# Designed miniproteins, single chains, continued (4): the designs that were tried, part 25

Each design is a single chain, and the fold is of that chain. pLDDT is the mean over its residues in the fold that is shown.

## One batch from the design tools (miniprotein)

Design m12830
Fold by ESMFold2-Fast:
Structure m12830 (fold): chain A 90 residues (1-90)
Amino acid sequence: GKFTATATATIKGLVDSDASLSVGIEAEGKDTVASGSSPVVKVEASGKDATLTATAEAEAEKVKKVVALVHGISPEQMATLTLTLELKEE
């Protein structure tokens, strides 16, 4: 079937950073990972939350792995990270 993975990351603005989110689907028996990425979001050291969303789609009989990665954030911001990963089959 067709699988859609959606990752949503929320990060508190503790450090000025250029954050991005990627999500990937690895299908069983496939050599290529389907992937999607968010735009780069400028996070300001203002204490405000920044939210990033990335989506990937794959056609497969079976999903082997779904991975979401947040890029460009500090260890202090990583401690505030809330990451939600959803996989839907259509």
Scores: mean pLDDT 79

Design m12831
Fold by ESMFold2-Fast:
Structure m12831 (fold): chain A 82 residues (1-82)
Amino acid sequence: EEFERRYRLGEAALRDAIKALEKRNPQKAQEVRDALAGTPEEAVARLEKIADDLIKNGTESEKQVGIAIRKGAEALRERAAR
């Protein structure tokens, strides 16, 4: 269904963002992986904070990763609300 499709797209974007970030900033990539531990609600809050930091203070490449992480967090929030 539509929710499952959105979740899969957000999950893929998050996975790709972690992979890209790992090559340029492995510490930040680890923070994203650690943020996914725990409840979906906790993961969403942590991912949004990481995304905001990357968008505000990151390089141009890191800002794009931050946008992808935000998209992943939105998909997780929609999944948790089901």
Scores: mean pLDDT 73

Design m12832
Fold by ESMFold2-Fast:
Structure m12832 (fold): chain A 91 residues (1-91)
Amino acid sequence: SSLAEIEAINKEMENLPEAEANVLKMKKAKEIAEELMKKAGVSEEVAKEVKELLDKAIELAASDPKLAMEYIAKAEELAIKAAEPVVEKAR
């Protein structure tokens, strides 16, 4: 329904200050994640994919917060799996 789509957009607009805060937090998290992945020895290919997912999340955070959250979840899952062998080896 077109009315339901308009209502969803209006709800996203109501959360615009939170979306802006989330964009700032995501940008900072990306910088921290890049440094941690480099220190953890994550492959350049995986690190690039995580960065691309975080960039997509940052781009979408203000216009489509739901989709941005999905990209964050994918980035976190990929980063965790890539870092897991390093953590296990330290045990």
Scores: mean pLDDT 67

Design m12833
Fold by ESMFold2-Fast:
Structure m12833 (fold): chain A 85 residues (1-85)
Amino acid sequence: SPLLDLLRQFRTLVQNQDFDEALKVLDQMISISTDPDLIRLLQIIKGQLDTAKSLKDSNPGLSRFLLGNILTLLDGMIQQLEREE
């Protein structure tokens, strides 16, 4: 599944704090998604990722907390989509 492959790539980039590449992959996921609820969720994740990036130097603890929340959500999404394969 192209979406599942992109979700796995996005998760790895978020874990590595590769914000710029993560945002590119996220925009690609939004562009190929047809489910309006999934698109809305991906847009929320984008907002949280942008916030984490902006806080990385001024409040690294809060940035890391937000990234942890994103990773937990992504793990749930990947597990759910793997059940459809």
Scores: mean pLDDT 86

Design m12834
Fold by ESMFold2-Fast:
Structure m12834 (fold): chain A 77 residues (1-77)
Amino acid sequence: MKDEIKELTVKLSTAMLNGDKEKTKEYGEKLAEKLRELGKDEEAEEVLKAVKDYINGKMSPEEAIQRVADAVRRALE
């Protein structure tokens, strides 16, 4: 489980850095689903918000990656 979450976090970050909005949405949704499976619903919503704000041009890739990383870190502690 933790390894899958880490892999999805890397894939999501890579998609954001490459400007791949379709893969960003795909990996963001998969990551949020895995976080919900751990009972981390608030962190899942934080990930989805960062993904949405990045896709809509409201957040830079760097800021979105940081928000995702912070949510994942809190979820896995």
Scores: mean pLDDT 85

Design m12835
Fold by ESMFold2-Fast:
Structure m12835 (fold): chain A 74 residues (1-74)
Amino acid sequence: SMEEEIEKILEELSKILSEEQLKIFREAVEYMKKGEYDKALQLLMELLSTLDEAQQKIVMEAFNKVGKLVKEEE
């Protein structure tokens, strides 16, 4: 299910992100589920600004995977 795939992505991100950073990612995902894409992108950009280049790549790939999952549910 979409929820199970998203939780697996979040579990992998929890290995490289702090609790605060993971919370921002979760909030961005919730805005994406609501179709508020601009708000989701704003939160993603704020999160990325706290990360190094390697972490940014991982987070961007995770966000793109979540976006595809959410769009497939529509």
Scores: mean pLDDT 83

Design m12836
Fold by ESMFold2-Fast:
Structure m12836 (fold): chain A 78 residues (1-78)
Amino acid sequence: SSLLEEANRLLREAFEGVKKGEITLEQAIDMLEKALELARQDPDPVLRRAAVHDIEQALEMFKKAKNVEEAKKLIESS
């Protein structure tokens, strides 16, 4: 679905932006929260559950990080 395509794009861009040091942790978290809202609107319960789970895991990782350098290390160890 277009909602899941956009959610997955935001998830990918948040990860890449943090890895490259091009965005702040706050910006990455905002992108992931938007991705989560989009994923929750998907009409397919199986695809919705999988996407929501992946985005929630990413949000937990970024919220645990104290700064962008710590977030980069968490991404690299995943």
Scores: mean pLDDT 83

Design m12837
Fold by ESMFold2-Fast:
Structure m12837 (fold): chain A 76 residues (1-76)
Amino acid sequence: TVVLNGVDANKVAEELAKSPRVQSVEVTGPNQIQVAPISPQTGFDELVGLVKEVVPDAKIESKEEGGKYTITVTKQ
């Protein structure tokens, strides 16, 4: 799950969908997208890197809790 504060979810989803490391991207709300990596081995860290490339001027925080991966993006 990716939570977006002050960033356009549709634009982030379009850019992430261009990555060969991403299987699917779905906009689930005005400030939220769901991203599925192509492989479990792609890892959460690589997904964080892709988000940083799409929104380089934003603050990015990542966490894993109870098997749930969340990336929070805040416009700076």
Scores: mean pLDDT 69

Design m12838
Fold by ESMFold2-Fast:
Structure m12838 (fold): chain A 82 residues (1-82)
Amino acid sequence: ADQALRAEIEAGLAEVAAMPESEKQALLAKMDANLEALKKKWKEDPTVPEEALELAIQTQRAAIEGRLTADELLAAQKALDA
């Protein structure tokens, strides 16, 4: 299970690393908009795991910016799934 998830994360990171900077910036902007939408949803539905989803989004941003390894992203994903 972990090996399959790690391979998927590594493939995703390789795809992001190959993206032109303009596409990375557009993706980061979409993530910011998604976080804003989730914060509105959390105010209407308190069953949504606010802290875990915010952490996941920030972790994905750091990975796109090249500040995280696949191991760090895998650890963050496991924390979200727990």
Scores: mean pLDDT 68

Design m12839
Fold by ESMFold2-Fast:
Structure m12839 (fold): chain A 95 residues (1-95)
Amino acid sequence: KEREELIKKIEELHKKRVEELLAADPTYFARQTEKARELDELVREIARLKAKPSMTPEEKARYEELVERFSKLVTELLTQAIDEAFKIREELKKE
């Protein structure tokens, strides 16, 4: 109901959670950054293939592989975001 107060509490808990994650696994954010980089590369390659007026059978096979990999990475990143949001929610409930 006090939206601004809730957002501030979430931000503070998120910052604490980030510190906990870095203490437990210093490579956590490096892996998240790597996944984001892979998504960007996949998007660029998919867009390049899709921009062609016609695809060879090899290009069509490559396109399908890229779309599958893109879907998997998006699912992994979304699942990670949901898990972190859930942990922040549990910290809020401890108050």
Scores: mean pLDDT 73

Design m12840
Fold by ESMFold2-Fast:
Structure m12840 (fold): chain A 98 residues (1-98)
Amino acid sequence: MEDAELLRELAKATPDPRLAEIYREYAELLEEYAPKMEELRAAGDFEGGRELQLELTERVLELHRRYIEVLAGVDPEGAAALQAELDKVEAALEAAKA
């Protein structure tokens, strides 16, 4: 609830239209996936919950890649640091799938 609302407020506050688009798409992802996650959790569906969590993680990683591309034009050092962290998360995700 709070996270999606915060992202929508960040989208309104940012002067960069590319960042505004990324924040709105992230808020929409959280709003789409939260009720699905809750339904699976309430049903005790561990496998469905795991599959949905992996799908959400992959979609969130795509938004983070776009965020890093925007940041590279403003703060290339900060963008490089975030890319290194993203690479670690992607490696952990691939290991979890194996």
Scores: mean pLDDT 79

Design m12841
Fold by ESMFold2-Fast:
Structure m12841 (fold): chain A 84 residues (1-84)
Amino acid sequence: KKVEIAKETIEKLVEELKKNKESMTEEERIQEAEIAGIVMADKIKELGLDEETKKELLEEAVKKLKEIGMSEEEIEAFVKAFEE
């Protein structure tokens, strides 16, 4: 159930980042990706999920971000913020 909440958070963040592609500059999109990574990391801490589950959720998030066509720079910003 906690993992389901985390996955729902990922889907919501991915949807927001997808919308930003049409209205934001590349610099703004990189910043929003970083913020999304922080939000996701905080949610995982709040839910008390272990490091192995956190890694699996990061891999799922990266896959979804690639599917919506995010740049390598945007994905790197998300991953770096998430791992902190």
Scores: mean pLDDT 82

Design m12842
Fold by ESMFold2-Fast:
Structure m12842 (fold): chain A 98 residues (1-98)
Amino acid sequence: DETEKRAKEAAEGAAKGAEAAAKAETAEGAAGGAIGAIGGALGAALAGLRGGKPELGAKYAEEAAEKAEEAAKKGEGIGKEGAELGAKGAKAMAEWAK
């Protein structure tokens, strides 16, 4: 339960990072959001590993990657580029967790 809660919270953080990137009007904002998305996905994966339930970490990291991809579709200009970078990184973290 605690492991799943931590993984879910990290994945929610990743989704917020991707949304922030998608809404960004500056390169710095887009990069910050992308880092948040990638870090949140990694956090989900690590939470699963630490809790002895790597499959939960992989599940939530993958959900974070999917949400980041959806955020990227809604972005424009630099925000879209940042959200796409975040989605790509989150997907890499999800794949690493599996």
Scores: mean pLDDT 83

Design m12843
Fold by ESMFold2-Fast:
Structure m12843 (fold): chain A 82 residues (1-82)
Amino acid sequence: SPEEEAQQLIEELKRLIDELRALRPHVSPATQAEIDRQIEGIELALELVRNSDLPPEQKVELLRQLVDTARAWLERARAEIA
């Protein structure tokens, strides 16, 4: 169901944020500042999506975009460390 997909995406997003936080000490100060801004933005957007009256299918689409954003930043952080 869209409700189950939304919950799975929220759990994935939280996992990706945790991984970003874990990598943060190992990247440059400039990248740390970017990670901090992105995590804040993602967490604010997640709260807005969760509290919205949008249909579950639209929430899934917005959550997928947040997951994609978090994943892209995780890849950038990993590339800097490699």
Scores: mean pLDDT 90

Design m12844
Fold by ESMFold2-Fast:
Structure m12844 (fold): chain A 87 residues (1-87)
Amino acid sequence: NSILLELRTIDLKTEKITDYLAAIKKIATKYQVSPKDLTLLYLQEVYNLSKEEAELLYNELLELKDKDVDLHAFLNEKILEIKRRKV
């Protein structure tokens, strides 16, 4: 899936949440879909999250969009928390 490949590429190359959300918005505009729907699709497919977990994580990303926060540190911590709750 070309959309998922583009989303994976920006995830791997992006350091900051602000830049990641901006890149998602550009891809969403290119494919004429919502940035939220693209983000939820990506989190479910690549990180194996449920729709509810992906929506929670997306809302937290939006809260941090204007902050100087590292994307991968945030994602690694939050995904680990979500997975640990299922054990």
Scores: mean pLDDT 81

Design m12845
Fold by ESMFold2-Fast:
Structure m12845 (fold): chain A 99 residues (1-99)
Amino acid sequence: DRKLTEEERKEMAEKFLKEMNELIELLKKQGKITEEEAEELKKKAEEAAEELLNAESEKEALKTMGKAQLYILKLLQKRGVEEAKEPLKKVEEYLKKLE
């Protein structure tokens, strides 16, 4: 398990937050989530980005990102978004492989 540098953690956090916000805005525009759910998901993405800034290793960073993705996918599944089923299963399997 590789230790992350402070710069790598910052770049990873910024990229993750940007990509998550873009996804959340897209889901809101498509009517798959409500405005309230979009705000909740953005807050979760910000919390995950803060955790990434403190991630000591690649494995810890991947767990943090995976947990945030899992949260979004579970919400989409609850809303009846069929396309979320397969990604959800893959993220759950991926997280189980991380020690």
Scores: mean pLDDT 81

Design m12846
Fold by ESMFold2-Fast:
Structure m12846 (fold): chain A 74 residues (1-74)
Amino acid sequence: GNAKAAEYGRLAAEAGAAGDAAAASEYGQMFHDLATSPDAKKSGEAAARAGAAGDAAAWATMGHEYFKTALQSQ
């Protein structure tokens, strides 16, 4: 598995839960760049849009599903 992607996913989720939309967006983009599955990338785009919009609750929810899917694809 990609331990670095897992770490960025965790950091993005924590930042989103804390309401730090900028940090959540940056970590989410790093995770997206490391994701190899097309389905994970599509889910990552939705999570990144939520983070960029400053919706911490939506980012935390969609980010969790995205990271879970991306990690299962490793």
Scores: mean pLDDT 62

Design m12847
Fold by ESMFold2-Fast:
Structure m12847 (fold): chain A 68 residues (1-68)
Amino acid sequence: MDELGELVLHIRERAAAAGKTFTPDAIRLLAEKAGGNREYLDKQLDVLLALPKRVITKEDVEKYVKPP
């Protein structure tokens, strides 16, 4: 199946568990940056979900997520 689709689902599930949401463009950018690297994705999710924001945007991903 599409690896990007699996990453999108994983991001949404982790955000929901933290009581937060991502904009669709933020999810896409984060998934594209992570590729197949689940450990990298989880570390960046920990950073983003620690932000004092209910909605994580593409700008947050660009600002706080380090390249792999």
Scores: mean pLDDT 78

Design m12848
Fold by ESMFold2-Fast:
Structure m12848 (fold): chain A 61 residues (1-61)
Amino acid sequence: MSTREQALLALARREAELSRNASLEEKERVRDGMLAYADQQQASPEVRAEIEAIFEEQIRA
């Protein structure tokens, strides 16, 4: 995995953790923002899917 992809995943996990106790709307906004940022950074489909999974688990919790 590239350094950029590792940084994206680390950022996604940090953002998910920071929004853990936020409202559902805020969690979804953070998720959507992170996915948009990943798309701008040309993340692979695998990395994008992992970011989605990170936030899906957090939103469901």
Scores: mean pLDDT 80

Design m12849
Fold by ESMFold2-Fast:
Structure m12849 (fold): chain A 73 residues (1-73)
Amino acid sequence: SLRPQTREEIEEALRELRRMAERGELTASTGVSAEEYLRQLVAGAQQALAEAERGGPVTEEQVEQARMVLELA
């Protein structure tokens, strides 16, 4: 089962992605640049919040994670 990610876990992940993006590195897990992966995370977060506003099938955890991504990225 997916455990809820804490704000601290999200901050750490975004901090690492940002450092990798500044160094022009690729993510090992996706094979895309860290900068592109960060852009994809932001786009996904924006879409999740838009779905929540429309009353779409989005969990409270997904909304909270999306808000943190947009705040910290």
Scores: mean pLDDT 73

Design m12850
Fold by ESMFold2-Fast:
Structure m12850 (fold): chain A 71 residues (1-71)
Amino acid sequence: MEEARRALANALAGARAAGTREGAQSHGLSGSKSLEELGDVETARRLREAALAARDHAEGVAAMEQVLKEV
């Protein structure tokens, strides 16, 4: 759980810093892969779906923040 939360926090920080939809997606997908490697397949799926569904940077960041709040 601590490792999953850390991976999510790192992905969110990177998404915020990226300033673009594509950058937020890249960080979300990277975080999802890290979560899968940690065995948290369900949180990984949610993060990947949130990143890919985002229409802009702000929506992507907000969706990733929501995933972090639920873990």
Scores: mean pLDDT 79

Design m12851
Fold by ESMFold2-Fast:
Structure m12851 (fold): chain A 78 residues (1-78)
Amino acid sequence: AMAARVAAAQAEYDALKKEIKERLKKTHPDLPDEVIDLNLELGDAVMRGEAPGTVERLRKKINELIEKIQKEIDELKK
């Protein structure tokens, strides 16, 4: 039961990572690979079973990064 649950979670996570990368590339095609790689690195830390506080911090940083990128895009429109 637990092993099957872990495998399902891993598959969901891998699919989510791919979808996030595709969405980021589509929304921000000029984004540096470093930004995308950083997001993937943060996701890997989540999958390694980091403490809940660490996971929350990483997710918060991802959201902050997305907000920063959106503001940069808005600045570029001016």
Scores: mean pLDDT 66

Design m12852
Fold by ESMFold2-Fast:
Structure m12852 (fold): chain A 76 residues (1-76)
Amino acid sequence: MAEEARKTAEILESVGAKEGAKLAREAAELAERVEKDPKDEKAKKEALELVAKVQELLEKDPELKKKVQEKADELE
């Protein structure tokens, strides 16, 4: 999930969603920590919470969600 979170952060930053990009970058850092130490349960929980916050921001901003979806579809 670290690569997915990094790509999400780059997309959010490219469309000007500074707050969402910050949360996604923090989630990517935590996901990288989990990849290095799978026993870090706190990092796992915090990463999931940050992903949920990013989703909440997208749900509250339909135009941003649309731009992120368009970029994500391009990468799939």
Scores: mean pLDDT 75

Design m12853
Fold by ESMFold2-Fast:
Structure m12853 (fold): chain A 87 residues (1-87)
Amino acid sequence: SAEELLEALSGLPVRAQVALLTEAALNSPDLQMRLAAVEALTRLGLEAASEEEREIVVRALQHIAANDPEPEVRAAARRGIELIAAA
């Protein structure tokens, strides 16, 4: 789940969390894991302590929305961007 991914990455700098979640979203063979990684990125963006952290997450979601081969993962990434922009 997204919560389990975030708990596993807790204590790492936000840039490292984003890099690892982006890798999971693009490269995991499991669609559920890729969707969980996108949800975790969205939560990081919504909970971001600074504009810099929010921008890092949004850029990662934009990259996933443009590059993931699975339409559902691309749609989830676009949804994440919309939610962060509305917050």
Scores: mean pLDDT 88

Design m12854
Fold by ESMFold2-Fast:
Formats: structure tokens, sequence, C-alpha cells
Structure m12854 (fold): chain A 74 residues (1-74)
């Protein structure tokens, strides 16, 4: 399920020390548990690409984690 996917992404972000991204994934798991994986990926891209405290490389690392979890669950 998307909820389980989001919780897995959150755990991977917590392990990587990206607590803000983990919190966002847990929020989505609570409020958008039936969201399409592609919509989740685009939402994460939009949020973190607009974050001035993150480098483009850090944004790509965040998106790579999301994509890997989606692919593992496909």
Amino acid sequence: STKEMLEEVAERFEEAGIERAAALMRWLAKHEPDAEPSAVKEFVRTVFSGDPTLTPEQVEEILEIVEEVIEERS
C-alpha cells in the first residue's frame, strides 16, 4: 500500500538523518494514504526543489530514495 511505502521512505530518511523529509512522509502516510506513487514523487520533488537550504545534489538524493522504495514495491 502507499501508506506502507511512505512509512518505509520515512524510515530510510530517518536513517540518513533527513528528519524533515521523514516527517513529511509520515504526514502523507496519515493524510494521503491512497495517493499514487507518481503523485508522491512529484510532490516531494516540488517541496524539496523549492527548499533554499538544500543543494541540487541533496534534492536528487532525496528523490532517489523515494524512487528506490517505489521500484522495490512495484
Scores: mean pLDDT 80

Design m12855
Fold by ESMFold2-Fast:
Structure m12855 (fold): chain A 110 residues (1-110)
Amino acid sequence: MADVGYMLAKKGDLDTAIKLYEKAAAQGDAWAYNNLGVAYAKQGDLEKAIEYYEKAAAQGLAWAYHNLGVTLAKQGKLEEAIKAYEKALAISPENKRAAENLKKVKEQLK
């Protein structure tokens, strides 16, 4: 695939992928922050994943709000997850996964 970080992670070199994403994120790349969040989530470090998703989301990346919502829901922070999904949909109304996840989390709060 065209994503260099994805190709390195697929080869089992996740540490190198993280270093490349950290360098891109230092240059203000919102997608690099999102990719750092994904990498840390795969390692089970949900707290670092949330931190990086929040940085990407602060730059207006709808996918980061979606990923933030998924991670918050996994931690049982359902109300915070709802807010994250609603922000993702405000930026990207066509995001069917965010809409479906929002509905599911709202049903858990009944």
Scores: mean pLDDT 79

Design m12856
Fold by ESMFold2-Fast:
Structure m12856 (fold): chain A 77 residues (1-77)
Amino acid sequence: IKKIVLKVSPEADVEKAKERLKKDFPDAEVIIEVVDPSKLTGFDRLESLRPDPDSDLHLTVDEASKYVPGAKVYSGG
């Protein structure tokens, strides 16, 4: 696994989420994208929540949520 991309709410502690993911996936590049869907409408909102095609790992929202406690996860990959 070379790259992991998560899409999370603005309440997320991005640095702690990266640290937790690097503990389980030390060789992966971890990207945490902060998304506020309340600021977007229509197609732009849908596209912003879509999984990143460049992510090599597709975690379920439930699996990804363990790395981002206290925030919403919109995509695990």
Scores: mean pLDDT 72

Design m12857
Fold by ESMFold2-Fast:
Structure m12857 (fold): chain A 59 residues (1-59)
Amino acid sequence: SSAARTLRDVAVAEERRLRASREERLAGAQNVKDALLADGESEETAEATAREVLRDLGL
């Protein structure tokens, strides 16, 4: 295959990896929110904490 096709395939693979990583980080933040709600924390506090987790993860 041409060098241009190889570079395009690499870019597509990197985009998929970044999306998978983003989804994992979003799931982590949601898990923190769910855990706080299960522990009896308010919806407001759980949401604020989940937002802080996302910021720390770069989202």
Scores: mean pLDDT 78

Design m12858
Fold by ESMFold2-Fast:
Structure m12858 (fold): chain A 71 residues (1-71)
Amino acid sequence: SREAFLQFARSLGLDEAEVERAFDEVLAAVPTSTLADLPAFRARLRGRFSGPVADLAVEFLEGLLREREAA
């Protein structure tokens, strides 16, 4: 959930507002993204967010995409 994700980010000392914006980018990407899109998504987020936040968002998107594509 968003709350659990924010609590985890807080435990890592990450900026909550930045993490929330990155989380919204993940949710927007899920319907149209595949695992092949992850490198481009990572590059895009690293241009907008700090490295740790961008990497966390990419890992979260990867998890959601793997769950969707595991059939």
Scores: mean pLDDT 79

Design m12859
Fold by ESMFold2-Fast:
Structure m12859 (fold): chain A 70 residues (1-70)
Amino acid sequence: APSLLEQVSIELGKLFTKVNKRMDELGYSEEEKLRIQSKLGVLANDLVAKGESLEDIKKKLEEKMEELLG
């Protein structure tokens, strides 16, 4: 079975694909995209380090995405 770290990495990849598509649709610059991706990556690393569940990590990352884009 995949480890928690492998599962988080897969879910982050999916989230970044979703975020990039939405940012492209909204007309974000490459600099703005990198800034948002960096903020999401930092949050994901912090949540993993705190021992948060995969479900809580996914929820908090989606909430942060909506905060940054919406």
Scores: mean pLDDT 80

Design m12860
Fold by ESMFold2-Fast:
Structure m12860 (fold): chain A 86 residues (1-86)
Amino acid sequence: SYEEKLKEAKELLERSKELLKEALKNPEDEEILKRLGEEIDRAIELANELEKLDPKDKEAILLGAEAGVLRIAYTVLKKEYEVKKK
C-alpha cells in the first residue's frame, strides 16, 4: 500500500542518516559505505514511486528531498574513500 511504502521509505531514510554518521566516524570502512549507498538508493526508489502515486503528498516530497541530500553526501564520501584507497 501507499502507507507501507511511505513507512518503509521513512525507516530507510532514518537508517541512512545513522549509517552516514557511522561513515563519517569510520571513513575507511567499505562495508558501511556500501550499506549506506544501498539504503539511500532504495529510499530514492521508494520516494520516486510515491511521487508517481501521489505527486501532491508534501510528506513524500520532503522525504525525496532529504534522500537526495543524503545521496550528495554519500557521493562526496565515496570519492574520498576512492582517493584514500589509491
Scores: mean pLDDT 82

Design m12861
Fold by ESMFold2-Fast:
Structure m12861 (fold): chain A 55 residues (1-55)
Amino acid sequence: GLDPRLSSSELQELRSDDIEATIRALGGEVKWESPDGRVAFGFNPETGESLAVQR
């Protein structure tokens, strides 16, 4: 399911290149990343959850 509150609480203050790694560490697959590496969207196939990470 989609949980916008969960995506906000999953935000980690990372170095800019680590956002993709954060989605993967949460068990997700990266589907899109912003050109500046600040925002990434992904999907966790185990849970069916959408993931969003931002700096």
Scores: mean pLDDT 62

Design m12862
Fold by ESMFold2-Fast:
Structure m12862 (fold): chain A 117 residues (1-117)
Amino acid sequence: SAVEEETVADVLAAFEAVAPEVRARLATLELSETERAALAEAAKQGPALEALFQLTVIARRDPEAALALLEKVRALSPDEAARLVLEYWRLQVEGAPQSKLDEIAAETERLLAEREA
């Protein structure tokens, strides 16, 4: 849908803007061969998706750094639905309870449904 495409575009633009900081943080980590191979493949898809996959690696190794970077991505997202999607990911990294994740998911679905009307 057009609304989903706009939300995805906003999220990708925000990740592209934060990509240099994500790369700098990733450079401080010792990566496995599997992680290096996955990131090399992600790099072929462009800077936004590369930054997203780099952030998932950081989240496993340094969750506090990942949360700080994800908050910067969220702050740069002008679209409300994009910010809710990023908030869901932030809560997952923090290990928030499923009930809180379900609340954010329901709010995101409600907002997208209203925009498709």
Scores: mean pLDDT 76

Design m12863
Fold by ESMFold2-Fast:
Structure m12863 (fold): chain A 93 residues (1-93)
Amino acid sequence: SARSRALLLQLIGLTLRAIGAILDQDEQSALDTVDEMARLVEQAIRDGDLDVARFGIRLLEQLAQLAQSSGMQDVADRAQAQVDRARDLLSRS
């Protein structure tokens, strides 16, 4: 749907912003962007848009790996915590 496409494009745009923040070692911007992505994933779950939610969870997993490899452990931990929370929400939906 047009709504699902718009949400996917938002998640992709936020992912690029998070990648930029991680590469720039901007921890606060990376944390803020990860949290914004997590809110969109939770919204997708509430809307029943489970394919978009699963895609967003995969993006957060990739960001956790990138942050860890870049030495940004707090960002990696935050992204992983958001993945775990979203998966728990998804399993109950």
Scores: mean pLDDT 89

Design m12864
Fold by ESMFold2-Fast:
Structure m12864 (fold): chain A 110 residues (1-110)
Amino acid sequence: SQEELKKDPNNAQALLDLGKELFDKGEIDKAKEYYEKAISIEETADGYRNLGNVYMQQGDLDKALEYFEKAVKLAGEDNPSGLTNLAEVYAAQGDLEKAQALYDKAFAAQ
């Protein structure tokens, strides 16, 4: 069963790296497929953050928030990159006070 499949961290990292290359080239839908495959192998903060960035580019702020929150939970709530990504989503949603609080926390964590 799928429940018995062993994680492959090296394969997951290769898929994330290829997904990032595709994202940088503007091939957002392909990048999404590679990030989803990587996360299906191993759930990582980097994988969830990259999916959040896909949804930001697509304008799906609710999905972007969901995936950035998953990334922060895995990396720790004091991770500056995760906090900055959450701040960017809240700013895009118009919640400037929450965005500023997260930017301040990200700066303090650096």
Scores: mean pLDDT 82

